# Ledger of designs, part 9: designed miniproteins, single chains, continued (2)

Each design is a single chain, and the fold is of that chain. pLDDT is the mean over its residues in the fold that is shown.

## One batch from the design tools (miniprotein)

Design m4301
Fold by ESMFold2-Fast:
Formats: structure tokens, C-alpha cells, sequence
Structure m4301 (fold): chain A 65 residues (1-65)
């Protein structure tokens, strides 16, 4: 769990996101009340590529269990 989140954090830093934006994404990934649609909209607003958005949605599914 923590290892996956660390890898996500490093990837998002490489995309040029701020620490605040990264922290928000990590919170949304772990929060089961946040829908896949809400996460997708937020990630799109940050200008992330669709391939990375799909990876982050899969990570959210893995963390749900």
C-alpha cells in the first residue's frame, strides 16, 4: 500500500505537480467516498495525460481492497 503511494508520488513529481496537488491526489486515491468520476475530473483539470489518469484509476481500485 505505502509502496504504491510512494511510486505514485514520485511519478506525479516528475510531471511537475506541486506538493499540494500531489497530496490532494493521494488523499483522493485512498478516500472511498471519492468517485472515479470526481478523481478523473480533478486529474483532467491538472492537465495530466489520459494514460496516467487510467493508471491512477487502477491504483484507486487496488487501494479499495
Amino acid sequence: KDEILKQVEEELKSQGLSDEEIEEILKMLEDPSVSDEELREYLKSLGLPESLIEILLEVKKILRK
Scores: mean pLDDT 80

Design m4302
Fold by ESMFold2-Fast:
Structure m4302 (fold): chain A 56 residues (1-56)
Amino acid sequence: SRARELLERAREALARGDWAAAARHIMELSRLAREDPSAEPYLQEALELAQAAAST
């Protein structure tokens, strides 16, 4: 699914410290979740990953 692909891209960007790329993917995932509630769990996971990365 598109939501899963965006989550994967955000995860990969965060793993390499590319915050700009991670933010772009999370922003697109947020837009997708507004139109499709089934994308909300993927957005939630992406935000949790970003918070965990920022806290370390």
Scores: mean pLDDT 84

Design m4303
Fold by ESMFold2-Fast:
Structure m4303 (fold): chain A 76 residues (1-76)
Amino acid sequence: EEEKLKEIQKIESEFRKLLNEAIEKYRDTNPELAGKIAYLGEQALEEMRKHSDDIEKVKKIYEEFKKKIQELIAQA
């Protein structure tokens, strides 16, 4: 359904925006952290792509990886 595809695309776009902002913020001050965020982001996007037929699963992946990224930043 078109509506479901738009929701998935929106989630991916929001996640990519979060990743880009975090990477840019830490690239100069903590390049190791920026690299870890980028790697984690690639894993999340790959997981979302594998489950693109299940919006509930995509939302769960988004929330789990968003939390992991926030946790990495908090520990830095």
Scores: mean pLDDT 82

Design m4304
Fold by ESMFold2-Fast:
Structure m4304 (fold): chain A 60 residues (1-60)
Amino acid sequence: GGLSTDELLQNLRLQLRSLGVSDEDIEEILKHIRELIEKGASLADVVKSFVKKLNEILEK
């Protein structure tokens, strides 16, 4: 079956940790994604926001 929101966010947490993102930055990213999903943002908007946040972290 498909992933639930909680399963998706947990999988993203593990992937971000594997990329060397700090736990503090991971929780901030996941909080922002959860808020967008809860507000009914499109999948495209959620993905764009995620990519933007990830790039801001990786550019440091």
Scores: mean pLDDT 76

Design m4305
Fold by ESMFold2-Fast:
Structure m4305 (fold): chain A 116 residues (1-116)
Amino acid sequence: MIELKESGGGTFPEGGSVTLSSKFSVPLSKLALIGWYREKPGEPLQFVASITRDGKVRYAPEVEGRFTISVDEAKNTAYLKMENLQKEDTAVYYSFAVSADRPEVAFGEGTEVTVV
């Protein structure tokens, strides 16, 4: 089972920036896809960003240009850099990973981000 250890949450000012991180229990080379979803107050779970094993990135339109997803294979960690924070970015952010070798999808426990 893939385990994700998340960090970087808290309360941040509008116009500020934060970087969320997710550390994986398996090597990144064994993951086909890594990314984040978010759950906003009163809304369903929404896609935010993803990166494939070959480095292809995808962003939701509402965060494109403000958020950047990256990976550090030496640290076995993915990062979501969130810049120019808006109050609408207030959500619980869930990192996810898709296995490269079997039909397994894992989610982290969620990281709360509040923009004030």
Scores: mean pLDDT 87

Design m4306
Fold by ESMFold2-Fast:
Structure m4306 (fold): chain A 58 residues (1-58)
Amino acid sequence: GMKEKLVEEAVKIAREAKSKEEAEEKIQKYLESTPGITDDEGQAASLAALEVLEELFG
């Protein structure tokens, strides 16, 4: 569904980013540019990406 697609894309952005700051900027831009996102769906994507960023960048 949409939630799963948002989580997958946010995690992909986090994994491909050169820094935590770059990832956060790109994820925010992606979520802001995607129409029809609920607060729950956006939060789920952001939290999944945060877990990946903490694993990769500490």
Scores: mean pLDDT 82

Design m4307
Fold by ESMFold2-Fast:
Structure m4307 (fold): chain A 86 residues (1-86)
Amino acid sequence: HMEKLKENIIKEAEKLRDEATRLAGEARQVSEGVYVLARIAIGAFNEAIEKAKEDVEEGIQTLKRAKELYDRAVRELENARAEKEA
């Protein structure tokens, strides 16, 4: 059902946006580049939420891009932390 799919996309995007917000807070003290990337991911999750309300397919594609940005931010934060502790 399309309505349930839209609700699931919005819920997932909201949850991941909250995780990206926490990541941004952590990254601020470690790497400005990762902080900026995390903020871009937050914006992409917000866009996915708005897009999903109007067009479920566009919402799915936007959420996919936001997840890729978030996954990259997570990896880059771990790398930055490892370099700073070395």
Scores: mean pLDDT 84

Design m4308
Fold by ESMFold2-Fast:
Structure m4308 (fold): chain A 74 residues (1-74)
Amino acid sequence: MAEEQLKKQIEAALNSIKKLMEIGVDKETLKKFAEKSAENLKRIGLYLGLTEEQANKLAEEFKKKADEIIEKYS
């Protein structure tokens, strides 16, 4: 349940990055947004009752996917 909720937040954050790319936000700003989003996702995961290891793993997966999307933008 907690993991499922965090995965939905990750999907929303990835969609936000795609939306920012769509309106022409630059690559450097997108990378900073992704870093901030990863931090927030870790915090949310811990609040939802995930272990530090689980929250970190899911936030790292988000960051990798976000970076891949941003690199395709360039």
Scores: mean pLDDT 82

Design m4309
Fold by ESMFold2-Fast:
Structure m4309 (fold): chain A 98 residues (1-98)
Amino acid sequence: VTPEQLKLAEAQRLFFDGLTSKDRKEAARLFREAARLYRELGDERAAELLEIAARGMETGSPEDLERLQAILQEAEAAGDTLLAQMAQAAIGHLERLK
């Protein structure tokens, strides 16, 4: 197992923990920690998605939800299945914590 693989696994775990959190502030914190790790791995699109999701948790703003929906459409058009799945999961969690 490489250090990069361990960092990716940690980022994925933090994202999952954020998706299972019932606390908006905790979910936002976990998404930001995951975003930092994705950024260190060079995945700027995943980092951007998670930063927007964190802000959406903190603000409840419909603009953040619309931006995530735009990222989902862009990821689907590009054939980026993993990014599309992450966007869909983040959108669903924001909608559940209404």
Scores: mean pLDDT 87

Design m4310
Fold by ESMFold2-Fast:
Structure m4310 (fold): chain A 72 residues (1-72)
Amino acid sequence: LERETLTLEGELAERLLAAGAKPGDDLFRLLREVAGVPVDPADVGRYVIEAIRPVEVDGRPALEVTVVRVAP
């Protein structure tokens, strides 16, 4: 995919915000290093955050993240 938007909730959203996640950051690297999410090493460096929007889902904090796939 070239561009995708995903919603991150709960502790994952809180950890990314606390780490200062912003446009230009590598999403899969942040998921691995900050949130401790197991990721495929081949995906690290391939998806760059284009936009981040704080949202609320059922009264709980969440984060909408749009990423774009970068060329190798």
Scores: mean pLDDT 77

Design m4311
Fold by ESMFold2-Fast:
Order: C-alpha cells, then structure tokens, then sequence
Structure m4311 (fold): chain A 96 residues (1-96)
C-alpha cells in the first residue's frame, strides 16, 4: 500500500537521523527527522487501523531523537527546531 511505502521511507530517514546524531551532524539530523514526520503525517491519512501501532512507534522514535537533538543543541536555531519537532511529534501522538 502507499501508506506502507511512506512508513518504510520514514523508517529509513529515522535510521539516517540516528546515524547523523552519532556523528554530531545536528542540522542533518533535524532535516531528516522533519522529513520523516512529513511522511508519517501523509501515511496517517492513508493508514488502516492495523497500521496505527507502527505509526505510533515511528513517532515515538522521532520524539526520542528530537529530545537528543535538543540535549546536543548549541545554537538558538537548533534549539528552536528541536522544540518544533518535539511539539509536532507530541501532536501526532495525541491524534493517535
């Protein structure tokens, strides 16, 4: 299904964001997490009830990584972007 393809791509972006964070590439990690959330939001509109647990798991992983970005952030711009990702992820979890 289209939702499954979007979720697979989101999972790949999350894995890349996790690796970017390990390398200290905060800006790359932020952009990858933002793109992953956009794909997750699109998938949610197409999702069947049986796909909701996977969507929740991916949103929780994005939230966890966004909190790690916030902890490592050294600039005001990085802090604000991390907070935006955290708030968006929490918003999606409330909708689930």
Amino acid sequence: SEAEKLLQKARELIAKAKEALKQGKLEEAIELLREALELIRKALKLAKPEQLPEIRELVEEVLKLALEVLKKATTKEQILKAIALILEAIGLLIEL
Scores: mean pLDDT 89

Design m4312
Fold by ESMFold2-Fast:
Structure m4312 (fold): chain A 62 residues (1-62)
Amino acid sequence: SKEEIEKKRKEHKEELEELERKAVAAYLAGDLEKAAEYIKKAYELLGLPELGEKYAQKVLNL
């Protein structure tokens, strides 16, 4: 649920912010494979690994 996602987001706030910074940096550098890996890891921390895989695939197919 949205409430469970928000709880996990608060629990992992620091890790998620680091993963977001790394994903953005990789994306801007053209390293789509690393950007996809960081996105996947962030969604795994939120308990949404399937959604992470979906967004990672979108990044890899840019």
Scores: mean pLDDT 84

Design m4313
Fold by ESMFold2-Fast:
Structure m4313 (fold): chain A 91 residues (1-91)
Amino acid sequence: SKAEEAARLALEAALLAVKESENLEAINLGIAGALNAIGGLFLSSLGREEEAARDALSGAKNALEAAKLAGNKEGIELAEKAIELAEEALK
């Protein structure tokens, strides 16, 4: 589903933002993004697609800010794609 894909990409973006960052704000936002993305994956596994998409969107937005603070271009690209997919899932 688009919600599952969005949550997966949001989690990948959050992990990239944290993995090589010493910026505590980026780390904290990345952790928040990862937790929201995990929530999205969990809700998608239960067939709760709208709730999964909302959690994926929250995760992707937090991951995007984290990736920007970390200067991680791959994380930014993955988070932007996750936002697009989550917004499509909510339509």
Scores: mean pLDDT 90

Design m4314
Fold by ESMFold2-Fast:
Structure m4314 (fold): chain A 65 residues (1-65)
Amino acid sequence: DLEAQEKYAEEVGRRFEEQMAKDPEKAREYGKKASEELAKTLEAEKGRAAVEAATDQLLAKAKAE
């Protein structure tokens, strides 16, 4: 399960990088929002479970596309 999750994260990261190469303007906006939310969660440091839940929700929305 952990291996599958790691591979999925890598695939999402790769797709994001490809989108940045194609449309840096749009990718920048999405990346900025994602980075800001991630930074806020990391600041709490105790939000590991919350980060997982938030990531799950974001991935579910991405899958809907």
Scores: mean pLDDT 64

Design m4315
Fold by ESMFold2-Fast:
Structure m4315 (fold): chain A 61 residues (1-61)
Amino acid sequence: SEKEYNLLLTKALLLEIARDTLRLIGERMNADPEKVEAELELLEEQIEELRREAEKLKREA
């Protein structure tokens, strides 16, 4: 449904904000670069999965 599609896109947007914030804060807080990279990769995977799920819903509608 359109509501389900919009929710998935909204969740993807929230994760994009989290990704961008982690990138910025990680540098400022002198966090372990390897750990930051791993978390950023995980967020990117989650964003892509949500976007793929949304696209699948749109195709099946």
Scores: mean pLDDT 82

Design m4316
Fold by ESMFold2-Fast:
Order: C-alpha cells, then sequence, then structure tokens
Structure m4316 (fold): chain A 60 residues (1-60)
C-alpha cells in the first residue's frame, strides 16, 4: 500500500538528481516512470507533461 504521491515525489527527485549530474538518459527514464504512474492515478495532464519532458531528454 505505497502512496502514489510518495512514489511520484521520489521519481521526480531521482529525475532532478540525474539532470544535475548531466545523465539525461536516467532523467528521461524517471520522467517516463513518473508519467506512467500519473496516468495510472488518473492525472492525464501531469502524465503528458512528464512524457514531453522525457522526450526532450531522450533527444540529448
Amino acid sequence: QIDTDVQLALLLIKASVAEIAGDYEEAAKYYRQASDLARQAGNTELAEEFEKKAEEYEKK
């Protein structure tokens, strides 16, 4: 019974750490996971935002 908001927060922290480290592949991975989790939670707008962020980093 893990809280979805806690899981999202942890994924976003991991993505931010990867961004600071210049590890764009890891940043994209965590944003993809956050997008999937937000979509499962019914937050389609937030899911689309994270998906676009992941796509941006995948191009780097």
Scores: mean pLDDT 80

Design m4317
Fold by ESMFold2-Fast:
Structure m4317 (fold): chain A 65 residues (1-65)
Amino acid sequence: MEEELKELAEKKAKELLEKGVSKEEAAEEAKREAALEARKRGYLAIVEVKIEGEEVKAEVKVFPE
């Protein structure tokens, strides 16, 4: 679960960067997307997305609602 959400957040951030979205905006949108997906699956998630140069890193922690 946490790994799937981490991959989702990283993929979303990379996709947004490809579309010309800023690093700050891409990180915020990716975080929001992963949190929404967690909630759809019945979990509360704390999601952090960090973009360092060309590298995207996400950390996810999930809790039952």
Scores: mean pLDDT 78

Design m4318
Fold by ESMFold2-Fast:
Structure m4318 (fold): chain A 59 residues (1-59)
Amino acid sequence: RLDELVRRLLETAERAKRLRELGKQLGPELEEEARELEREADRLSDEVLALLGERADAE
């Protein structure tokens, strides 16, 4: 579960980074797509942190 979420987070963050770089060259449409992926990465990051917080509270 956590492993799958971390993998999705990394894939999404890497895609966002690539689109950010391309957006500088090719224009604002790719920047919009990069922002969408950044929001998705933030959501996945929150899910990972929630799972880690649950484990910390169990200790």
Scores: mean pLDDT 73

Design m4319
Fold by ESMFold2-Fast:
Structure m4319 (fold): chain A 60 residues (1-60)
Amino acid sequence: IDKLLEAAKAAYEGDFEKALKLVEESGDKELYEKVKKMIEEGKSGKEVAKEIVKYINEKV
């Protein structure tokens, strides 16, 4: 959970490389592929951060 919160923060700040690395380190492949696709589609860091937080809330 802490790694995913840091990933959301990194995404919000526009550091997509750090966000993807932290999601990968969390071991959640489905979230990793989703975040990667959102970045490739040009979604904002705010939208990527929201998706990570939503995922944390749905998983817990």
Scores: mean pLDDT 80

Design m4320
Fold by ESMFold2-Fast:
Structure m4320 (fold): chain A 76 residues (1-76)
Amino acid sequence: SSEVLKGVSRVMLLLAESGEYYIEGLKLRKKGEKLLEEGKEEEAKKLFEEAEEKFKLGEEKREEALKEAKELEEKE
């Protein structure tokens, strides 16, 4: 197996982990929006803050994937 193949597998895993965090964030945001419609501002705020943290974690994994992909591209 080549180093490139191992790197591609790592990039795919990081992108999958990023996707999972974004899905969690979207679910939390949807719940928060529903609570906001019900006038539950404080409960909605907590869910929006939790969603923002999930989106941040997803972005970090996506940035890791981009960095790994760039390193693979620079390997001749």
Scores: mean pLDDT 86

Design m4321
Fold by ESMFold2-Fast:
Structure m4321 (fold): chain A 82 residues (1-82)
Amino acid sequence: MIKEIEETAAALRAALDQAMQKIEQQTGDSAAVQQGGERWRAWIDETTAKAIAYAKDPSKLAEAEQLFQQLKNALAQAQAEL
């Protein structure tokens, strides 16, 4: 699970970077794109850290699985918008 969480987070960051580049090329608004991207990166980092921490606690595996599902859902949405 931990390795899968890390791989999903890495893929999500890559998808976010691709989406940000595409929007910046279309709009030319680097500041707005950067602000939006920073909020998403903060959420990805925080959610990933919590999911990994919970995955190490046998009593919190269900919570870890829920956070991992949120990361997978975000990745699916990011890929659909690219």
Scores: mean pLDDT 79

Design m4322
Fold by ESMFold2-Fast:
Structure m4322 (fold): chain A 77 residues (1-77)
Amino acid sequence: MEKEEEAIKYIQKAAESLQQGRDDEAIENGRKAIEKLAEVDPEFAVSVARQLANAARRAGHEKVAEGLEKTADEIRK
């Protein structure tokens, strides 16, 4: 629960960074969120990472999408 709450805060920071055009900070905060989720449920963390990557790509943030996809691949194995 605590780690999931911390992950949500990192997701919020990543979203704020995306809105401000700060792609590198969005990737860093997104990675931290996914890593925290992976400590609780790796399968769920991968799903969240893929959903965030798809959302970032649809919003035109290809670099962020690629960073999140790489993070998902690292967690899976």
Scores: mean pLDDT 80

Design m4324
Fold by ESMFold2-Fast:
Structure m4324 (fold): chain A 88 residues (1-88)
Amino acid sequence: MLTDEQVEAIGRLVENTFRALGIPKEEAERLGRYARELARKTGDPSVADRISLHVPEIARRLAEGKITLEQAIEALEHIVKTGKLPEL
C-alpha cells in the first residue's frame, strides 16, 4: 500500500520530469495529478521506478510535438500499469 507521501512524491516526480523537458506548467501539473490518481488506484510501490525509467521518453516526445497531451496521459497509464513503454 502506498502512503500519501509516496503518492505525492510520484506526482511531483512526473510534474518535474515534464517541466525539465520544457512542458508548460499547466500541462505538467495535469500529468502529475493523473499520476497521483493512478498511483493511488494501483497501490504498487514499483510505480515510482516505472515512472523514473520511462516517463522521460514520453516527456521528450511530447516536447518535440511527436505526441499529443492525450497520448502522453495514455502512455503514463500504460507505464504505471505494465512497467513498459507503449508503442507510440
Scores: mean pLDDT 82

Design m4325
Fold by ESMFold2-Fast:
Structure m4325 (fold): chain A 55 residues (1-55)
Amino acid sequence: SPEELRRRLAEVNARIDALTQQLLAETDPAKQQSLADEIVRLVEERRGLEEELAA
C-alpha cells in the first residue's frame, strides 16, 4: 500500500540520517567503510521505494 511504502521511506530516511551522523564523527577507516557501505544499501532501498510510490 502507498501508506506502508511512505512509512518504510520515513524509516529508511531516518536510518540514513543516523548513519551519516555516525560516519561524519567516525575516525576509524574500517568503520567509515562499513558505515558508507550500509548507507549505499539504504540509498538503493530508498530509490526502489520511491519508484514504487511513483508507479
Scores: mean pLDDT 88

Design m4326
Fold by ESMFold2-Fast:
Structure m4326 (fold): chain A 84 residues (1-84)
Amino acid sequence: MKEKKEILREIAEELDPETEEALRRRDKEKLDEIAKKAAEELRKKGYPELAEKVEKNGLTPETIMLMLAVEEAIEKQEERKKLE
């Protein structure tokens, strides 16, 4: 199981520098803004329940872990289609 700081770091490494700085500084206002954008993308990808949870709770270790799990599931599904 991943520690809270390690989960935040993994997401920050895949995001732009502004997002990484906001996560490192624990800037709640900036993180809430990023969470809203992430929720919108999750809805477009077909995960509205997770998007709503992210909008309600913001970027927490729990919502970040769920977002990473969803991203891995999407990537795995795309790999399966390519290997057909």
Scores: mean pLDDT 66

Design m4327
Fold by ESMFold2-Fast:
Structure m4327 (fold): chain A 58 residues (1-58)
Amino acid sequence: TREEILRRVAEEIERIRAAASQAEREKHLPGLNRAVSALLETLSPEEVALLVNELIAR
């Protein structure tokens, strides 16, 4: 479901934030890329625009 994909994206972001080194962060990037790609496949163009606006506002 979309909620499961969003949870996966959040988990991958948390792994990157928790990483102690640049090398550990880079190990998690492929997982983040896969999760983001899966999310984008479920979103409409309007939903993508809303997500981008939320990220810019932070």
Scores: mean pLDDT 72

Design m4328
Fold by ESMFold2-Fast:
Structure m4328 (fold): chain A 79 residues (1-79)
Amino acid sequence: MEKAREYLKKAADAASKGDLEKAREYVEKAAKELSGNARETVLRVGRLAVSMAEAGASPEVVRAMMEAGYDIAKQEEAE
């Protein structure tokens, strides 16, 4: 879980710098640290957050979306 969170933080940072390819790469790396529903959640929310950054969303919104995706995935891994 913690390594997935670290990758999502790196994804948000890359997106804030305009490196959307790197941001998507980090989302995929975060998902690889997870399985089942948690992996699917991180991929869906993470990819949406990067798409919002591409559309001009603030770094704060992108980071909040990444953290929300992690929190949901963490709950799914506990089940």
Scores: mean pLDDT 82

Design m4329
Fold by ESMFold2-Fast:
Order: C-alpha cells, then structure tokens, then sequence
Structure m4329 (fold): chain A 109 residues (1-109)
C-alpha cells in the first residue's frame, strides 16, 4: 500500500520562501495533489492532475514532483498562507494516499 509522509510543521518568516515536501513509499507515484485547510474553512485544492495550479491559486504557489517526492513551494509567504497542507499521491496500481498534513506557520517579519 502506498503511504505518504510529510513533516509535521514548517515555520517561515513573512516574505520568505516556504518548501513543503511529501515522500511516498510502497508504490510508484504517477500523480500528486496539494490541498490546504484552515480552521473553520473548507478544504481548498491548490494543485492536481499533473501539477497544474487550481483556478484562483496565486503564481507564488508552485508544485513539482521527482519520482515519489512531491514539493510545494510558496514564494513570498503571506500571513494568509498559514494552514495545514496535504500531499495526496496516486500510485501506478490505482491506490492513493494522503499525508498526515504539514502545519505551515508564517512568523511576523
């Protein structure tokens, strides 16, 4: 079974670059999605299907994948970027898995 591991937390200062990585094991990753959740809000899709950003997601968000490693990069982080980010991996055998989530904390400058 495919499994996804993420760091539990990442802290960055406002205006810096944040990098969140997810690593999949137990299968070969063919696709990834990144999702964001903030307290009291619905789950937001940031990117899916070949690494394309979802509509309304700013250009400062980018995703990449190298094999079983998925990377979400946020340039010039803003306070509103604080939240929990999930790596969702789809494997070649048709299985999928969610990471446990990474809490991004944006510290004041």
Amino acid sequence: DIQVTQPPSVSVSEGEKATITGRASGGTVTDVAWLKQRPGQSLQVLAAGGGNRAAGVPDRFSISRSGNTATLTISGVKPEDSGVYYDVAAASDGSAAWGQGTTLTVLPK
Scores: mean pLDDT 82

Design m4330
Fold by ESMFold2-Fast:
Structure m4330 (fold): chain A 74 residues (1-74)
Amino acid sequence: QNALAWYNLGLVYEALGRYNEAVKAYRQAIQLDPSLAEAWRELARLLTIKADKLSLPKAEREKLFEEATKGAKA
């Protein structure tokens, strides 16, 4: 329940263009339910196609992308 709520919050932040908050929400969803494939997929997508919109250091973006890619392929 809580993981899906965080996932939905991430979708809302993306719709508002608040990509940094969307990343945080998706990461929280994954922390609560690592099997929630939708959260892994959206996190990987956001880190790839919206990387220029994120206020994250390159090293942190790369680490998150590796984690998201690993989860999405599981």
Scores: mean pLDDT 74

Design m4331
Fold by ESMFold2-Fast:
Structure m4331 (fold): chain A 68 residues (1-68)
Amino acid sequence: SAADALRAIAAELNKDPRIKAELVGDGTLVITTTLPVEKLIGLALRLMGDYPDLEVSVEGNTITLRAK
């Protein structure tokens, strides 16, 4: 399921101490970083490339991945 994919993504991202990735419900992964906004956008673009089947959005210091 999409939830299993998001759990795997969260586990990998949480290996970096600059990134905190948390599942919210079964379809949403919220990624909070301590990076400046330019680097945060760079991370969001990488996630869009790596996971084209997921919706990626950015607000402030937070990136949200949602199952389509």
Scores: mean pLDDT 80

Design m4332
Fold by ESMFold2-Fast:
Structure m4332 (fold): chain A 55 residues (1-55)
Amino acid sequence: SLSERLKKLVKEAFETGDDEKLLEAFELLTDEEEAKELMEELKEAKEKVEEKLKE
C-alpha cells in the first residue's frame, strides 16, 4: 500500500541519510514542485544540525 511504501521510504531516509528517499515520499503525497521545495528546506535544516554536531 501507499502507507507502507511511505513508511519504508521515510525510515530508509532517516537510517541512511538519503534525501532522495524523502523526495520520493513527498512526491507520493504532493506534486513534484512542492516536494522539491520541502526537500530543500529539510536539507538546509539537516546541514545546520550536522554543522553543530561536528563542533
Scores: mean pLDDT 70

Design m4333
Fold by ESMFold2-Fast:
Order: structure tokens, then sequence, then C-alpha cells
Structure m4333 (fold): chain A 113 residues (1-113)
């Protein structure tokens, strides 16, 4: 898989995991410990995508990925410090919107290259 195709797959995985995590929190099925573990995994995947985007020379995508990572880190802090489910859900929905924009940008770059 070329680097850009790999980035697209990672972003699609992040999107699917964010959608699942939001539903689990909304349904009350996720424990705080499980949410933190899922957020750590999402942050790690985002860091991998950042490294790949930097290596590929895609500064716009790097900026979007940094925004996703920062939102996920803030969500983790909220879970650890306050446990405010509404704030966590709103942060994850914000990360999802940025992820959708990142996918669109990466898919456009793939179609042009």
Amino acid sequence: METLERIVQILRDIKAELERLIKEIESGKATPEQVIAELDRLIQKTDEAIKLAEEAGLPGLVQRLNAIRDILREAKKVVEETGDKEQVINLLKSALKVTDAAIAEAERALAEG
C-alpha cells in the first residue's frame, strides 16, 4: 500500500472507532477505564498517521491530524478529571468532523497523484 492509501485506511479506522466510542458512551456501556484505553489507542493511531503525513510532505493533513490528536487528548483529560460525559461526547464529535475533513483531503490527494 502506498503511504497515502495507508493514511486513508488509518483515518477510516479512526472514524469507525470514534463512531463506536460515541455510541458506547451514549448508551452507558463504556467504563471510564475502557474510554481511556480506547482514547489512548486512537491517539496512537493518529500519531502514526501524523508521522506518515509528515514523511509524505502533506502539511495540510498534518495540521488536521494534530487537531484530531489535541481534541482526543482533551477528551482523555475530561474523562480522567471530571467524567463529564456530555463534554467527552461533544469533543469526540468534533474529532469526528475533523477526521471526515482529513479523509476528504487525503482521498483528493490520492485521486490527483
Scores: mean pLDDT 88

Design m4334
Fold by ESMFold2-Fast:
Structure m4334 (fold): chain A 65 residues (1-65)
Amino acid sequence: MKALEEAIRRAAAEIAAFAGLSPDAEAEIEETLRRTARSVEEVEEMTKRMLAVIAQGRAHRAAQR
């Protein structure tokens, strides 16, 4: 389904950009979402959760500098 593939690619790019990850890591996130997510809504929920975890990790790292 085009919409699901497009959502997966957008989500992987967004997560990788937000976390400052490499293109290789972006591709790995894309594959993980493709294997795990069954709908556009699931991709969006997973993206929100991953972004929240990354934001928390970044804040924790900033506090420990």
Scores: mean pLDDT 77

Design m4335
Fold by ESMFold2-Fast:
Structure m4335 (fold): chain A 73 residues (1-73)
Amino acid sequence: MSSSQRKNEIYNILSNSSGYVSGEEINSKLHNPVSIQTIVNDIEVLRKNGIEIESSTGFGYRLKNPKSKETNL
């Protein structure tokens, strides 16, 4: 699997989440699972590309500024 495709999947997983997603949960939702270290590296690359991802010890990752086109109230 290309690293670019995996990063896109990670972004989509975070974008479709209503809260924090752990590295293990991200890995379980990927079409091709990788090591947790690889997921951590991919998150850092996404941040470097301007995607603002919030991390919390014990909880995982969340988009800090998710694109909401529809307000659900």
Scores: mean pLDDT 74

Design m4336
Fold by ESMFold2-Fast:
Structure m4336 (fold): chain A 69 residues (1-69)
Amino acid sequence: SEAAAEAIEAGVEALLAKGASEEGARAAAEAAVRAGRETGDSTEAALAGVEAARAAGDAAAAEFLEGLA
């Protein structure tokens, strides 16, 4: 959806500003937006983003999202 695409791009920009890689930022933002849409829970969204960031080896993205959970 348009809202999901906009949320992903906003998340990518925020994570890049925190020192995330392009790959880690996109993986984390996509996972967080998907979980948020499926659960309606911002904590679940942040935790999904942390998991994706860690899987991508992106510590900066993981640390930022841990602060939001």
Scores: mean pLDDT 84

Design m4337
Fold by ESMFold2-Fast:
Structure m4337 (fold): chain A 79 residues (1-79)
Amino acid sequence: SKELAQKGIEEAIKHYEKGLEALNKGDLETAREHFQKAVDTLLKTADELEKKGDTKLAKKLRTIADGLLASGNRWLQQA
């Protein structure tokens, strides 16, 4: 469960970083796509953790996903 969560978080961070890079280049469409992929990765990982009975860690990943979505939307609005 911990390794699954860590891998999901690492993949989500990678997508979020690509989103920020696209935003810096003025590519709002690519930035939005990568921010969404980061959120989707965390939600998918949370669902897999919940299926394995790790409900507490799944809830934490969903909270992080909500935070990333909010942050991504703010960055896109500021561009």
Scores: mean pLDDT 84

Design m4338
Fold by ESMFold2-Fast:
Structure m4338 (fold): chain A 59 residues (1-59)
Amino acid sequence: GIVEALLAEVRRALETRDLATGRAAADNAVKMAQQLGASEEEVAELRRGAEELLAEAEA
């Protein structure tokens, strides 16, 4: 689905260990989900998943 595809993009950005690029990808993913008509629940799930990926990359 939309959430899984966009989280994969965030994960991909973080694979290079570029945290700034990962954060930008997360912000863009949320904006894209909203533009594609994702529900509030899907956007919240995407935000939570992106925050978890960013926290793991920073650890």
Scores: mean pLDDT 79

